# Designed miniproteins, single chains, continued (2), part 79

Each design is a single chain, and the fold is of that chain. pLDDT is the mean over its residues in the fold that is shown.

## One batch from the design tools (miniprotein)

Design m6722
Fold by ESMFold2-Fast:
Structure m6722 (fold): chain A 101 residues (1-101)
Amino acid sequence: SPLPAEEQREAVLRRVAELLRELREEDEELAEAALWLAAATVVRAEDPAAADRIDDVVIPVYEENEDDEKKALLLVAEKIRELNIPLVERAVRRLEELAAE
């Protein structure tokens, strides 16, 4: 049976937090970028207006930085942070709480 949407969301966030803990041990800078990208990905699925705002900043960064994947990811995370989207900031806080366990 499919899980309720809130339970599916929580399960996804818990799995992402586990992966972020592993990544943080290998590359702390990339893990912080991945945290914001994961939070934005969840919010994009839930809020079309937030998705449009995220895409407006994300797409140009990837188009201009095709030769440096890590640089593109770091720049995308920074641009997402600068948007100050409350739903993204809430998802980031939840992921940080779960990753601290």
Scores: mean pLDDT 80

Design m6723
Fold by ESMFold2-Fast:
Structure m6723 (fold): chain A 79 residues (1-79)
Amino acid sequence: GTRVWRVNEAGELEALLESAWTPEQEADIARALAELAPLLAPGDTVVASSAEHGGERTTVVSVLDAAGVHKGSVQIRTA
């Protein structure tokens, strides 16, 4: 599933799109967000996608600025 957040004026993530994840996917997303936290600025958009297929889990979190320009991504892959 995919979640989308906007970084608000306080620097906090404000949910724009929700998705249900497993506890393991939530942990991967939390780790990726922690790595990207220094890049976050008000007006940024954060897009997180996590999927599990055949015992392999792939998580990607990307940060885009207010103009939609890519600032950074973290990819976590678990076999």
Scores: mean pLDDT 83

Design m6724
Fold by ESMFold2-Fast:
Structure m6724 (fold): chain A 99 residues (1-99)
Amino acid sequence: SKEEEEFNKKAEEFAKEFGGDKEIVEDLVKKLAPLLKSEDPETRLKAVKILGAFASEEKAKKPLIEAGAVELLEPLLSDEDPEVAEAARETLEKLKSVL
């Protein structure tokens, strides 16, 4: 939807401006952690996509890894929802550039 496109653009702009800020990234990961464990696959997918938007910004990758994003995403590679599993895989692949 147009709202999802606007959200994705804002997430990318926010990641570009603040992705290098460890405190902002740590707070983001802490807030997304319970959403990644939600019983609702749509909620899990949205949380992974937010992490994926941040993982697309080079300066956000190391703060995300240091905040534990890799450990939170690894269980989702085996998620029952194939869209969640694929989004988690793509996000982890983006983070590999600094591992």
Scores: mean pLDDT 82

Design m6725
Fold by ESMFold2-Fast:
Structure m6725 (fold): chain A 71 residues (1-71)
Amino acid sequence: SMMEEAERLAEELREALARGDAERARKSTQGLIDLGATDLADRAGVEAVLAGVVGEAARQAMQEVLKSRGY
């Protein structure tokens, strides 16, 4: 289902942010926006920051995608 896909992408984004994987963070964020689940992308970013495990390159990649899509 679309919700299961959104949950999978949110989990991949959270893992990408934790590992500093800019490419995976970019793709997961794009996928979440395409599904209309931008709230899940924001939540994954907040959760990663609160956990203290955010790689800067991955955070920048996520922010660039959001900005390029008008968020």
Scores: mean pLDDT 80

Design m6726
Fold by ESMFold2-Fast:
Structure m6726 (fold): chain A 87 residues (1-87)
Amino acid sequence: SSAIEEIKKLLEELIEIVSDNPEAKKKLEELAKRLIEALEKGDIGTAQELFFEIAEVLQSVYDKLSEEEKKKVQELLSKIREIIEKL
């Protein structure tokens, strides 16, 4: 669906922001893959749980981000959450 494709692009932008942190990048790539699989199966509950785990990974590296990156992370997470809540 167009909603799933939009979430995928927003997740790719989040992963790019942490691309200089190999551990965070790897965790986000795995969680993003599982989130998209859950959405494709219509498992919204699992998708919401995985979104929370993505937010937790970003929270763990948040203090190391620039102010511009922090703003972008909050914007991207808000957009992903809004799309999932409408499903």
Scores: mean pLDDT 88

Design m6727
Fold by ESMFold2-Fast:
Structure m6727 (fold): chain A 98 residues (1-98)
Amino acid sequence: MTLADFLAALEAGVALEDIPPEVRREVEEKIEAVLERARPLAEELEKDPDPEAARRRLLGHVVALLKEEGMDALIEAMLRQYSVTNPESAAILRELMA
């Protein structure tokens, strides 16, 4: 299975826990690369007097980087999962994706 096949499967509603190990490694590597690209902003925002505003800015930046990598289906899958397990986090993420 390729990363593209996996993203198409997520779009069709496959659960995150059903990810094949080889595809999971590729997804984890891309997420790690995105987090590395976001680290300078995260370090800058650590000094922000409003930690909630800082968190929202960091999440928005990470979402933008994931979209640049073509991982829109993964973001949507995370939103669906968070809507069930953590509706508060899902609401923040939806707000940042708008």
Scores: mean pLDDT 68

Design m6728
Fold by ESMFold2-Fast:
Structure m6728 (fold): chain A 62 residues (1-62)
Amino acid sequence: GTDVEAGRAAAEAAARRDGAAGARHGSLFWPNSQGAVGAGKGGEEALGGRGGMAAASATHYG
């Protein structure tokens, strides 16, 4: 199949979920400390600001 496309779509979905989870965690225990690192609010757009997705993509692809 198209692993690259599937992987990218999955990474975007995971990044978005990470954002929501990070926000919840920040409200509960850590106010946007570690949660904010993954909670780029814009998912892929956060790549330009955080760059986390770029690292994750490279690691996944190898």
Scores: mean pLDDT 49

Design m6729
Fold by ESMFold2-Fast:
Structure m6729 (fold): chain A 83 residues (1-83)
Amino acid sequence: SLDQKIAAVRAQADQLEQRLNELIQQGKLTPRQATLLLARILSIRGSVTVAERIPNEELREQILDSAAATAKAVAAELDALAA
């Protein structure tokens, strides 16, 4: 369901923010890298908020799919930085 997609993308953003904070604590990120990754995570959260407020279900699904793709890209960047 759409509600399940919203919950899944929100959970992904929460997990990415936790991973980002762990890498910051480990000293593995520059301030610039941390800022840019945080901005992308906040963009995912913003997309969820927009999807919750617009009446068009097809557009809501497209926004959530785009947010999920961004979450996947951020996860890949965090994996590379953790290595």
Scores: mean pLDDT 89

Design m6730
Fold by ESMFold2-Fast:
Structure m6730 (fold): chain A 71 residues (1-71)
Amino acid sequence: SMMDQERLSRLNQEIGDFIEERKIPMTPEVRKEIIKVVNYGQDLIDQGVPFEEVLEEVRKKMEEIYKKAKA
């Protein structure tokens, strides 16, 4: 639906902003993990999960990627 496409676009923007703001190094390993997070968020949207819950779940996974990349 158009609503799901808008939510997906917002999710992709939030992930992109997170990467840019935290200057996450885009190594092959980090890129693979980010792709998994994007796919996970898309799946939650398709299942009709509330968007705020999708953002919370995605941000948790992005924080894990960031902490691992920082270490």
Scores: mean pLDDT 84

Design m6731
Fold by ESMFold2-Fast:
Structure m6731 (fold): chain A 79 residues (1-79)
Amino acid sequence: SKKEEEEKLRKLIEEGNLALVYETLKILVERGLTVEEVDEDILFEALKEAAKWVEANREKLPPEEELKKKIEELSKKLG
């Protein structure tokens, strides 16, 4: 459900899975979406795509500090 996917994303942020958060936000921003336009289907699709990217790039992910900075920049563009 939409709440479960949002809660999963929040948990990943809290657990420090910044790479998944970063890629999800990047996908949403690249699609020209605002936070108000992101529904359950859009969020779930972006999350699945982001998870594939994280898996493919597991050993070469940017440092956490760089990911935090990029997440902040993308968050400002999304909302």
Scores: mean pLDDT 74

Design m6732
Fold by ESMFold2-Fast:
Structure m6732 (fold): chain A 98 residues (1-98)
Amino acid sequence: MQTLRITISGVPGLTREIAEEIGERARRKAAELSGVPEEEIEVEVDADPLAGRATITVRLPRPMSEEQLEALGEEVRRTASELTGVPEESIEVRVEAL
C-alpha cells in the first residue's frame, strides 16, 4: 500500500466541507490515473480554515508514478480554485509519497 499526503496552502476560508469535496475529486482522479477502483482508495481530510490549509491523505494498494502524482496535484489545485474562487497561481499544492 502507498500513502500519499496532499497539502493545500494559500486558500483563505478553506472549510472542511470544501476540503472534503476536494478529497472526493482527488479519489476519483487517483482511480482514473492508477486504474484502481474508487472503493479501494481511502481518503482522509484534515482542514485548518484559519491557516488556509488542508491535508488530504490518500491510501492506494499500488504506487503511483511521478507523472501520475503531478497530475493528481494539478487536479487538486484546479478543484480548490474552482470551489473557492482563489486563483490557481495563489494555491500551493504538495503531493508526497509516504
Scores: mean pLDDT 85

Design m6733
Fold by ESMFold2-Fast:
Structure m6733 (fold): chain A 80 residues (1-80)
Amino acid sequence: SVDDLIAETEKLIEENKDKLTPEQLEVAQRMLELAKRYRDAGRDDVAALLASNVRQLLEGRMTLEQARTFVDLAEADLAA
């Protein structure tokens, strides 16, 4: 479920806190909060994608700049 994905993503951020730069931690937390907001809006598809993007950032498969772009796009979408 999307709730399980969000809970697992929260755990992954906490477990990796000491391995992340402050900038990586900040964007990971923002992406997680956006995943929760999309879930609350009934957009489980986008929530799951954002949770997956956090995992990719933590694994070094997504750059900080790419992650920030996704955050900015998601925030703009939710503000519309």
Scores: mean pLDDT 87

Design m6734
Fold by ESMFold2-Fast:
Structure m6734 (fold): chain A 96 residues (1-96)
Amino acid sequence: SASLAELAAKAEAIVAEYEPKAKALHEELAGDEAAKKAAVAELTAEALDRVIAFIDALLAEDPTPELERIRAALEAARAVARSGDSSAWPAVEAAA
């Protein structure tokens, strides 16, 4: 649970960092839904890369099945974000 608490705190910090960037993109790309979707997907992939890197650091110290499962779910989410195919998001969220 200590590693999960650290992950939760790190994820919250990453979300707080990316929320203003997502808002700026939403304003800059107003009226262009395709460009907005692509830009938000790229930003989401960046945020997920940072969370996955942090999980890798936690796993190096204390490998747990819970962290491995979360990592796999986030890797799947990153692949969906990078492909622009959002149809798999509900399945990824259910797996996390």
Scores: mean pLDDT 75

Design m6735
Fold by ESMFold2-Fast:
Order: sequence, then structure tokens, then C-alpha cells
Structure m6735 (fold): chain A 65 residues (1-65)
Amino acid sequence: SMLAREVKEEDLRGTDGRSAIELAVRRIREWEERVRRSGKKETEVEAEILSDDTVRFVTTTEVRL
């Protein structure tokens, strides 16, 4: 087996007066649900909150060789 890792940072600056953390949590939840419901492949997802304005998504996929 092999692990592949992808990292994406999302900048939440310029949001409409809400807590950036609340928006980050909502986006993470929506993303997880979409991956879960797709049924295409098993993937582990971790989200790291770097600051009030930035969230980093880390997607780890196990590849069978």
C-alpha cells in the first residue's frame, strides 16, 4: 500500500462578519459529507485550523498497488 497526501489551504478573510472558525467548521463538515456520500473511494481527511482566517485541509488516500 502507498499513502498519497494532498494539502489545501483556504483563506477565510473577507467573510461577512461571521466567525471565520464557524465558517471553517461548516465547510469541513460539508466536504466530509460530500466525500462520504460519493462512495467513490475511502479517504481520510484532517483539517487544521492555522488561524482565524486560514484552514488547511489534508487529504490522505491509501493506494493499493
Scores: mean pLDDT 55

Design m6736
Fold by ESMFold2-Fast:
Structure m6736 (fold): chain A 95 residues (1-95)
Amino acid sequence: MKEELKEELEKALEEAKSIEDPLEAVEYLVEKANEIELKYPKNPIALELSIDVTMEWLKVAVARAVGASEEEIEKVAKEAKEGILKAIEEAIKKL
């Protein structure tokens, strides 16, 4: 499909893997997904990825809203990071 989008997704995947703090990794991935959606507004793969990233981020937001401990929030953030990385890998396969 689009070589530019594929390159951006591959770069985002590698950068996110290098971020040790799972909360910072999720924040980075949310910002990156939003940037990609804005750059490729008519691309259904970019839109699907933006939705998947938002759904994973909402898990962290909900944990905070219900007053979960910092340890539980970090655990949810690790799971969210893994989910987003898988969503990016699947998006790359569709390109």
Scores: mean pLDDT 83

Design m6737
Fold by ESMFold2-Fast:
Structure m6737 (fold): chain A 73 residues (1-73)
Amino acid sequence: MEEIEKLKKEAEDYENKANQYRALAFRHRVQAERLEADPSKKAEADRHRTLAEQYQSLADEYNKKAEELKKKI
């Protein structure tokens, strides 16, 4: 049987990863918004927006893994 403390630690590790990717997504989103104010930098803005979406998806995946582990606690 899985020990509650082990599940809590694994859930915390997944939450930490989710928070890190969420922070990266936020930073790239802010950069994209700054850059899109300048039409000459649209391609750079689009790149940062794509990265923000990719990091947000990773954050969501790790958050879901953490929540599934918490259901077992």
Scores: mean pLDDT 84

Design m6738
Fold by ESMFold2-Fast:
Structure m6738 (fold): chain A 86 residues (1-86)
Amino acid sequence: LSKAEIISGKLLSKNKGTAYEYIGKAIIAVDQQNIELLKQDKKRILSALKSFSTENTPDLSDLKAKIAEMFLKNGDSETAIQILSY
């Protein structure tokens, strides 16, 4: 198991219905390069990322960049720009 899978599993199990649940789901989607998982919960994932927009952690900045790159590669440049503006 990757560190991302272990961390995301803990976030999902301990923080159901919170912003941390959607951060955990986003980590899984990025680790799997699965854009459909990001699209499934897009609104809630974007809301969670925005709620942490003032957090200056390298891990969150890396996560935002990777999510934005996945949307850009899938032709959704508007969503990618929105995430990078957070």
Scores: mean pLDDT 72

Design m6739
Fold by ESMFold2-Fast:
Structure m6739 (fold): chain A 113 residues (1-113)
Amino acid sequence: SAAARLAAIRATMRAILAALRADPAAAPFREPPDLSKEPWMADIIPNPMSLSIIEARVAAGEITTLDALAAELDRLFENVRKYNPAGSELVRAAEALRARARARLAAARAALA
């Protein structure tokens, strides 16, 4: 059924996010930055900066497909690249996590096909 398919996709998205959160490279990206110290950043960063924000949007039913999840993860990683120096530890961690996210998404798409 369509409902069973949506439930399977939602469970798969949660499993991918849980695996990414557990990755050591994810440490800087698990929670949003402390905007009380840098409030100006809220005006510049239009997309989610953390796994917890993406997790909340999946739970709320705002992200309902693997492609939408992939797009939100790519926005997170591109924001890291855009606002941090090339070759920095944060950019390297984001690139490593992005590669692992892409592999997990590809495996999930194959399993759900």
Scores: mean pLDDT 81

Design m6740
Fold by ESMFold2-Fast:
Structure m6740 (fold): chain A 97 residues (1-97)
Amino acid sequence: MTFTEEEAELGLESMVNLLSRGTGGHFGIARQGVQALVDSGHGELAIEKLEEAARKEKNLKVRAYLYGMIAEIYESQGDLKKAEEYRKKADELLKKS
């Protein structure tokens, strides 16, 4: 499925709002939505919105999950170095929570 950049941005905002309500079931839905946007060529927009959400997120476990999703996007793009960097950021937040 192909999305416009505006449609992708609205979808990402909806998924971030779902994640901030804080449940594991919401994480699964948000992850599927993010992957659909990445598969449609909006990976860079997805990373931008997830980084913005992570900076605003006060819950360390949710912030770690957002960094984990960024890592998965970079891995899917073949940027294994950035994927590992974001996984380490997520792990450090989980140790503090």
Scores: mean pLDDT 72

Design m6741
Fold by ESMFold2-Fast:
Structure m6741 (fold): chain A 80 residues (1-80)
Amino acid sequence: SMEENARITMELVFKRAVKLVEQGRYDEAVELIESAVQFLKNQGLEKLAAEHLKDFLERYPDAPEKVRQKIQDLIDELNA
């Protein structure tokens, strides 16, 4: 389904974002995540986007504060 394809795409995006964070490329990681969130919003999958962002924060609690704060801001925007 389109929702399953979106989930797979989001998982691949987060996997790449983690590699960017490991390389210290925080701004690129955030931009990649923001682009994926915008893609899901355009498809009406805002709840799925928020779910994946929350899962990312739970899986990577030691991610840099700059990245964690930006992801939390995106969750808050999606829930507004």
Scores: mean pLDDT 80

Design m6742
Fold by ESMFold2-Fast:
Structure m6742 (fold): chain A 73 residues (1-73)
Amino acid sequence: MEKEREELEEEIREGVKRAKKALLVDKDTELGKILIENLRKIRERAEKLGLKDIAEKAAKAIEELEKLLKEAE
């Protein structure tokens, strides 16, 4: 459980970095949408594992990235 928690936190951290680069630096809204969808899958996986705090962390990241995507479009 601890190892899975750390892996999910790292995937969220890396996914957010990649999505922000796509949306803010590269102006690639299509890639941004794909990366946000990947974070939604990570959130669902965290919920299935009972890691509510990790799922909430992913949900917050998705919400922030969706705002950036809306501004970029």
Scores: mean pLDDT 82

Design m6743
Fold by ESMFold2-Fast:
Structure m6743 (fold): chain A 107 residues (1-107)
Amino acid sequence: KEEYLRELSEKYEVPLSEVRELYLFVERKVKELELPVDPRLVLDQALHIWRLLEHSVSLEDLKRAIELALERLKEEGKPSYSENEIRRAIIRELQKVSEKAREIFGP
């Protein structure tokens, strides 16, 4: 667990403390919503998107976008979600608060 978080910290150039905070947040939300998703996959997708945005959104805005994305996936009620579905859900929420997300990911 700790080694995996360190690897993500180095890979995405995010302080380990922020990666750990984000992981605990994601793991808690996935459990609360009883979502059939791997919290590690959600974390990896969120960090990848955050790096593509050059960390131009705050950690709190990223956490809020993840929360809303996971809530939307829960509403869909699917038995499983692909990596791409998780990624698109997070991007969609970030596009509401980030011009850069609209420019990079928007059709």
Scores: mean pLDDT 85

Design m6744
Fold by ESMFold2-Fast:
Structure m6744 (fold): chain A 55 residues (1-55)
Amino acid sequence: SGAEEGYRAGYLAGKAGLDAEAAGRLGQWQSQEAGFGDPEAAYRAGKEGGELGRK
């Protein structure tokens, strides 16, 4: 579940057009709250998907 939340947070950040630093801080903070197991990989994958989806 942690990876799923990380992906979704990244997707929303990518869709919103947040910069990499701001998106990273947001993802790290949310990952700490939700207890993500693999926050960096899941968040990054979601962000890339969100950015691609905007096209």
Scores: mean pLDDT 61

Design m6745
Fold by ESMFold2-Fast:
Structure m6745 (fold): chain A 74 residues (1-74)
Amino acid sequence: SHLLQQIQSVISLGQKLKEQASKIDQSLAEQLDQVIKELQDTEKLLKEGKISESQAFDKLQQAVQTIGRVISQL
């Protein structure tokens, strides 16, 4: 689905940002690691039909907001 592709794209972006953040600020890298793990869990639950697409979309929006905040601090 389009939502699964978006989640995977944001996970990939988060992983790349975490690699860069780890060279600058360990706290920011840790925040990115947590967001990546939450999105990976969301992807798994969505694939297993254990959460709705609406719930997954809300998690994706929260992740994007957190990533944006982290980028502003780099």
Scores: mean pLDDT 88

Design m6746
Fold by ESMFold2-Fast:
Structure m6746 (fold): chain A 95 residues (1-95)
Amino acid sequence: SESAKAALKQARKYVEQARELARKAEEAGKTEGVDIAKQYYNEVRSYVESAIFYAKTAAEVDESLKPEAERIMEEARRIEKRAEEALKEAEKKAK
């Protein structure tokens, strides 16, 4: 359906926003400190949750989109995990 395709397209946009914010979180951890890195990490989590929600919605409305939705959800989870690991490394160095 057109609505399901629009939801999947929105999920992809949220994944790209999460990816950009994850890079900012990693850089902030090196240059601006843990608090700023954590702020970016919280934004990454918000965009990842939105991406997963829209991808799930697309797959529920149109099962033919399920493989693409699953790929988007997996990429979103990968981005969040990478950002979390970068934050943990920044926190260790701040001790």
Scores: mean pLDDT 87

Design m6747
Fold by ESMFold2-Fast:
Structure m6747 (fold): chain A 80 residues (1-80)
Amino acid sequence: SENSQKASEYLKKKLTEYVNELLSKKKPTVEQGEEISEIAGEKLNEVGEKSKNKSLEEGLKIADEKFKEAKKKIDEIMNK
């Protein structure tokens, strides 16, 4: 749905901004970059699945939750 697409795009934008901030401060290894990409893909798939029958407001809330989950995992990868 359009709302699901908007929720996914919102998460993608937030993830891109966060990763770009990390890249400005700390260069990931190839392995770390691959793990980050896998997490981003997983969370984008989850928001798409969970938001497809939801309002835009609910979809954006799901995207915010999935962003927080992704950020925690990415921070753990970058601090190994």
Scores: mean pLDDT 84

Design m6748
Fold by ESMFold2-Fast:
Structure m6748 (fold): chain A 102 residues (1-102)
Amino acid sequence: MTIRKALEAKEVTEESAIDAGVELVTGKPSTAAAIMIRFGPELSEKVSEMMGIKEATIENLYDLGVKEAPARTGVDEAVAQARRDATVSGARQLAAHLAQYR
């Protein structure tokens, strides 16, 4: 599966995705709005539809971060922002790559 290959290549790790999601949720108010502003609700919806898989959606990565939020409070904001940017970029790259094979 593509997500496993990405994890093996270290392009996106489950750990880094969780960290970025948690930091996005805990680092900014209205995190849902911030996520939707970043790539737009319409784009997020289309990406999820185009991927056609249960794993490796942008929404799944952020949902995972939300679930882990209580375990990772107190993260440095500068590090949080860098991880958020990396995770969103990685998720977008994975989604675009997977969409090419649907």
Scores: mean pLDDT 44

Design m6749
Fold by ESMFold2-Fast:
Structure m6749 (fold): chain A 101 residues (1-101)
Amino acid sequence: MEEERVKELIERLNEMLNSDLTFSELKEKLKEMKKINGGHRGRALDELIRLVEAIEKDDVASAVASALRLIGETWRLREEEGLDELADALVKLAVKILKKA
């Protein structure tokens, strides 16, 4: 079950990376993924949602804070859970969100 959920999350993130989604569409998809993902995965998704919301509000300080917390959660996913592919997909999505600003 855990491995299946991680694989599904990676596939959904990669679909978002390969799509030209609006901020509203990004938030909706991230919120749906968060409902079925807890722990460091859930917190990483929360930080991506916060990042989108900060950019929509032109809140640079909140955007930077969310990006830094996301890096912390992705570090924990790599070091504590061995989820390097998931961590990479999350960082790539954050970069894509920042480029839309």
Scores: mean pLDDT 83

Design m6750
Fold by ESMFold2-Fast:
Structure m6750 (fold): chain A 120 residues (1-120)
Amino acid sequence: SLVEKAAKIIKDSLEKIKEIAFEGLDNKDLEGAIKKIKEVFEETTEELKKIAEEAEKREDYESLKKIAKMYGIFVEFYNEVIELLKNTDINNEEDVEKTKKEIEKLVEETKKKIDELLKE
C-alpha cells in the first residue's frame, strides 16, 4: 500500500539520519552532519510528496491523511535531532554519549508511532 511504502521510506530515513548524526559526533563534525541530515530530510520529503500525490490522484483520502500524520511525526523527529546536535558539547565525551542515547531512543519511539498509525 502507499501508506506502507511511506512508512518504509520514513523508517529507512530515521536509520540514515542516526548514522549521519553518530558519524558527526564521533568525527567532531556537527556542521557536516547537520548539512547531510538536512539533505536526507529534503529527499525524504520529496519522496513522501510523490506518494501523497498518488494517494490524492486515486482519491484515497484515508491514506493521504495517514501519510500526512506520518510526515508530521518525521518532521518532529528531524527537528529534535537537529536541536540535540546543536546543543551537544562535542568536546565533552559524556555529553556526546548522552546525545547518542537520546537519538537512539528518539528513533525507536518514532518507529513505534509510525507502526501505531499503520494499525489504524
Scores: mean pLDDT 91

Design m6751
Fold by ESMFold2-Fast:
Structure m6751 (fold): chain A 68 residues (1-68)
Amino acid sequence: MPSFEELLAEMERLTEEALAETDPERIAAIQKRMGELGQLALETLSGAQAVEFLERMSEMQERIRAHM
């Protein structure tokens, strides 16, 4: 089962990929993968860790929206 740190590292990696990408289809695929990772985090993390993960994910998704 992935740890909180592993899930955050993967989310940050996907965010960096999305920010470097210019193809809307590829950005959409990355955002879908981020959503899947968020769902996995909600299923595997404790309540407190899940809240922290969602806050960090929200920040990263806002960075991608600002890029688009």
Scores: mean pLDDT 80

Design m6752
Fold by ESMFold2-Fast:
Structure m6752 (fold): chain A 65 residues (1-65)
Amino acid sequence: MIEELIEEATKEITRALLSSAVEANKIAQEFYKKLLELGLSETQARMLVLKVLIEAGRDAFAARR
């Protein structure tokens, strides 16, 4: 389900953000492509990627403290 994909992407991006913004961006781009393949519009896919990046950034900040 799409919610599971969001959680998976958030965890992967959170891990990447602790070491490399470049790797985090690659994962975000792959997630965006996956959302488009599921039939979401470009706008919907971009909004979900942005939501995931915000959540991942929050989680990475909390982990670093």
Scores: mean pLDDT 79

Design m6753
Fold by ESMFold2-Fast:
Structure m6753 (fold): chain A 111 residues (1-111)
Amino acid sequence: MDPDTKAFFDSLLEKFKDVKELYDAMIELRKAYEEGKSPEEVLEKLKRFADVALDLASQVLPLEEYVNLEFRVRLIVKTAEKLGLSPEEIYELALNILRDLLPYVDEIKKV
């Protein structure tokens, strides 16, 4: 991963540090990627992260925004599974989901 991209993603993750369940799921995913786990193991961590992200989103996002996010997240997970994406690509997809939640981080922290 490019150092500038990594720094941006690390900064993004830091903004969610107070959202314990989501942060912990993302840290587990990052750990699996950094420890060189199989794509299948990294994908399982992505699925857990996605489920936590969608549960939180369902509590704070307006219905239209939630439906659009759920569709994108489910499509991302299915695409990662079907195309056999690398651990790095799977990790980058999780960071993109986190970016989609960033506008709602203050509302998510209140849940």
Scores: mean pLDDT 81

Design m6754
Fold by ESMFold2-Fast:
Structure m6754 (fold): chain A 61 residues (1-61)
Amino acid sequence: STEEELEEELEKFREALEKQDFEAAKRVLDNLGKLVQSEEEARYAIREASRLAHEVALRRA
């Protein structure tokens, strides 16, 4: 489903950030933009991507 596809891409985003692979992280964000089909899905993806980036930053501090 579309929800499963969004969750898969968000997991790839988390992995890319943890590995500091910013080229992969950018590619995943581009893919998320193509997968969202509604404003609600876009808001969800933005919120979750931001949360994951914050969590990874805190783990490095």
Scores: mean pLDDT 81

Design m6755
Fold by ESMFold2-Fast:
Order: sequence, then C-alpha cells, then structure tokens
Structure m6755 (fold): chain A 61 residues (1-61)
Amino acid sequence: LTPAQEAYVQALLKRAREIQEEIDKEKAENPDITDDEYIVRFHQRVLEAKAELEAEQAAAA
C-alpha cells in the first residue's frame, strides 16, 4: 500500500470506531432501535465517512 492508502485505512478505522460509539449512544437513548436498524445506521454512516475521506483526499490533491 502507498502511504496515502495506509493513511486512508487508518482514518477510516478511526472514523468507524467513532461511528460505533455514536450509534451505541443513540441505541441507549432509543432502546426501540432494532438490531437490523442498528446495522443499517452503522452501514450508512460508514459509507458517508468513506465519501467524506475521499472528498478530503481530492481536496488535498
């Protein structure tokens, strides 16, 4: 992997941890959130984070 690809992977992993914490907090506040809804929310936010990181890389270029 290039240094840029390694940086991207590390940033994405960090963001995924933050998203996990955010969703865990939301689930604690809204106990009616099903496991399926939890998975959907996590997946959508990870995709958003990936798009954000790709946009940041494009802006830096």
Scores: mean pLDDT 78

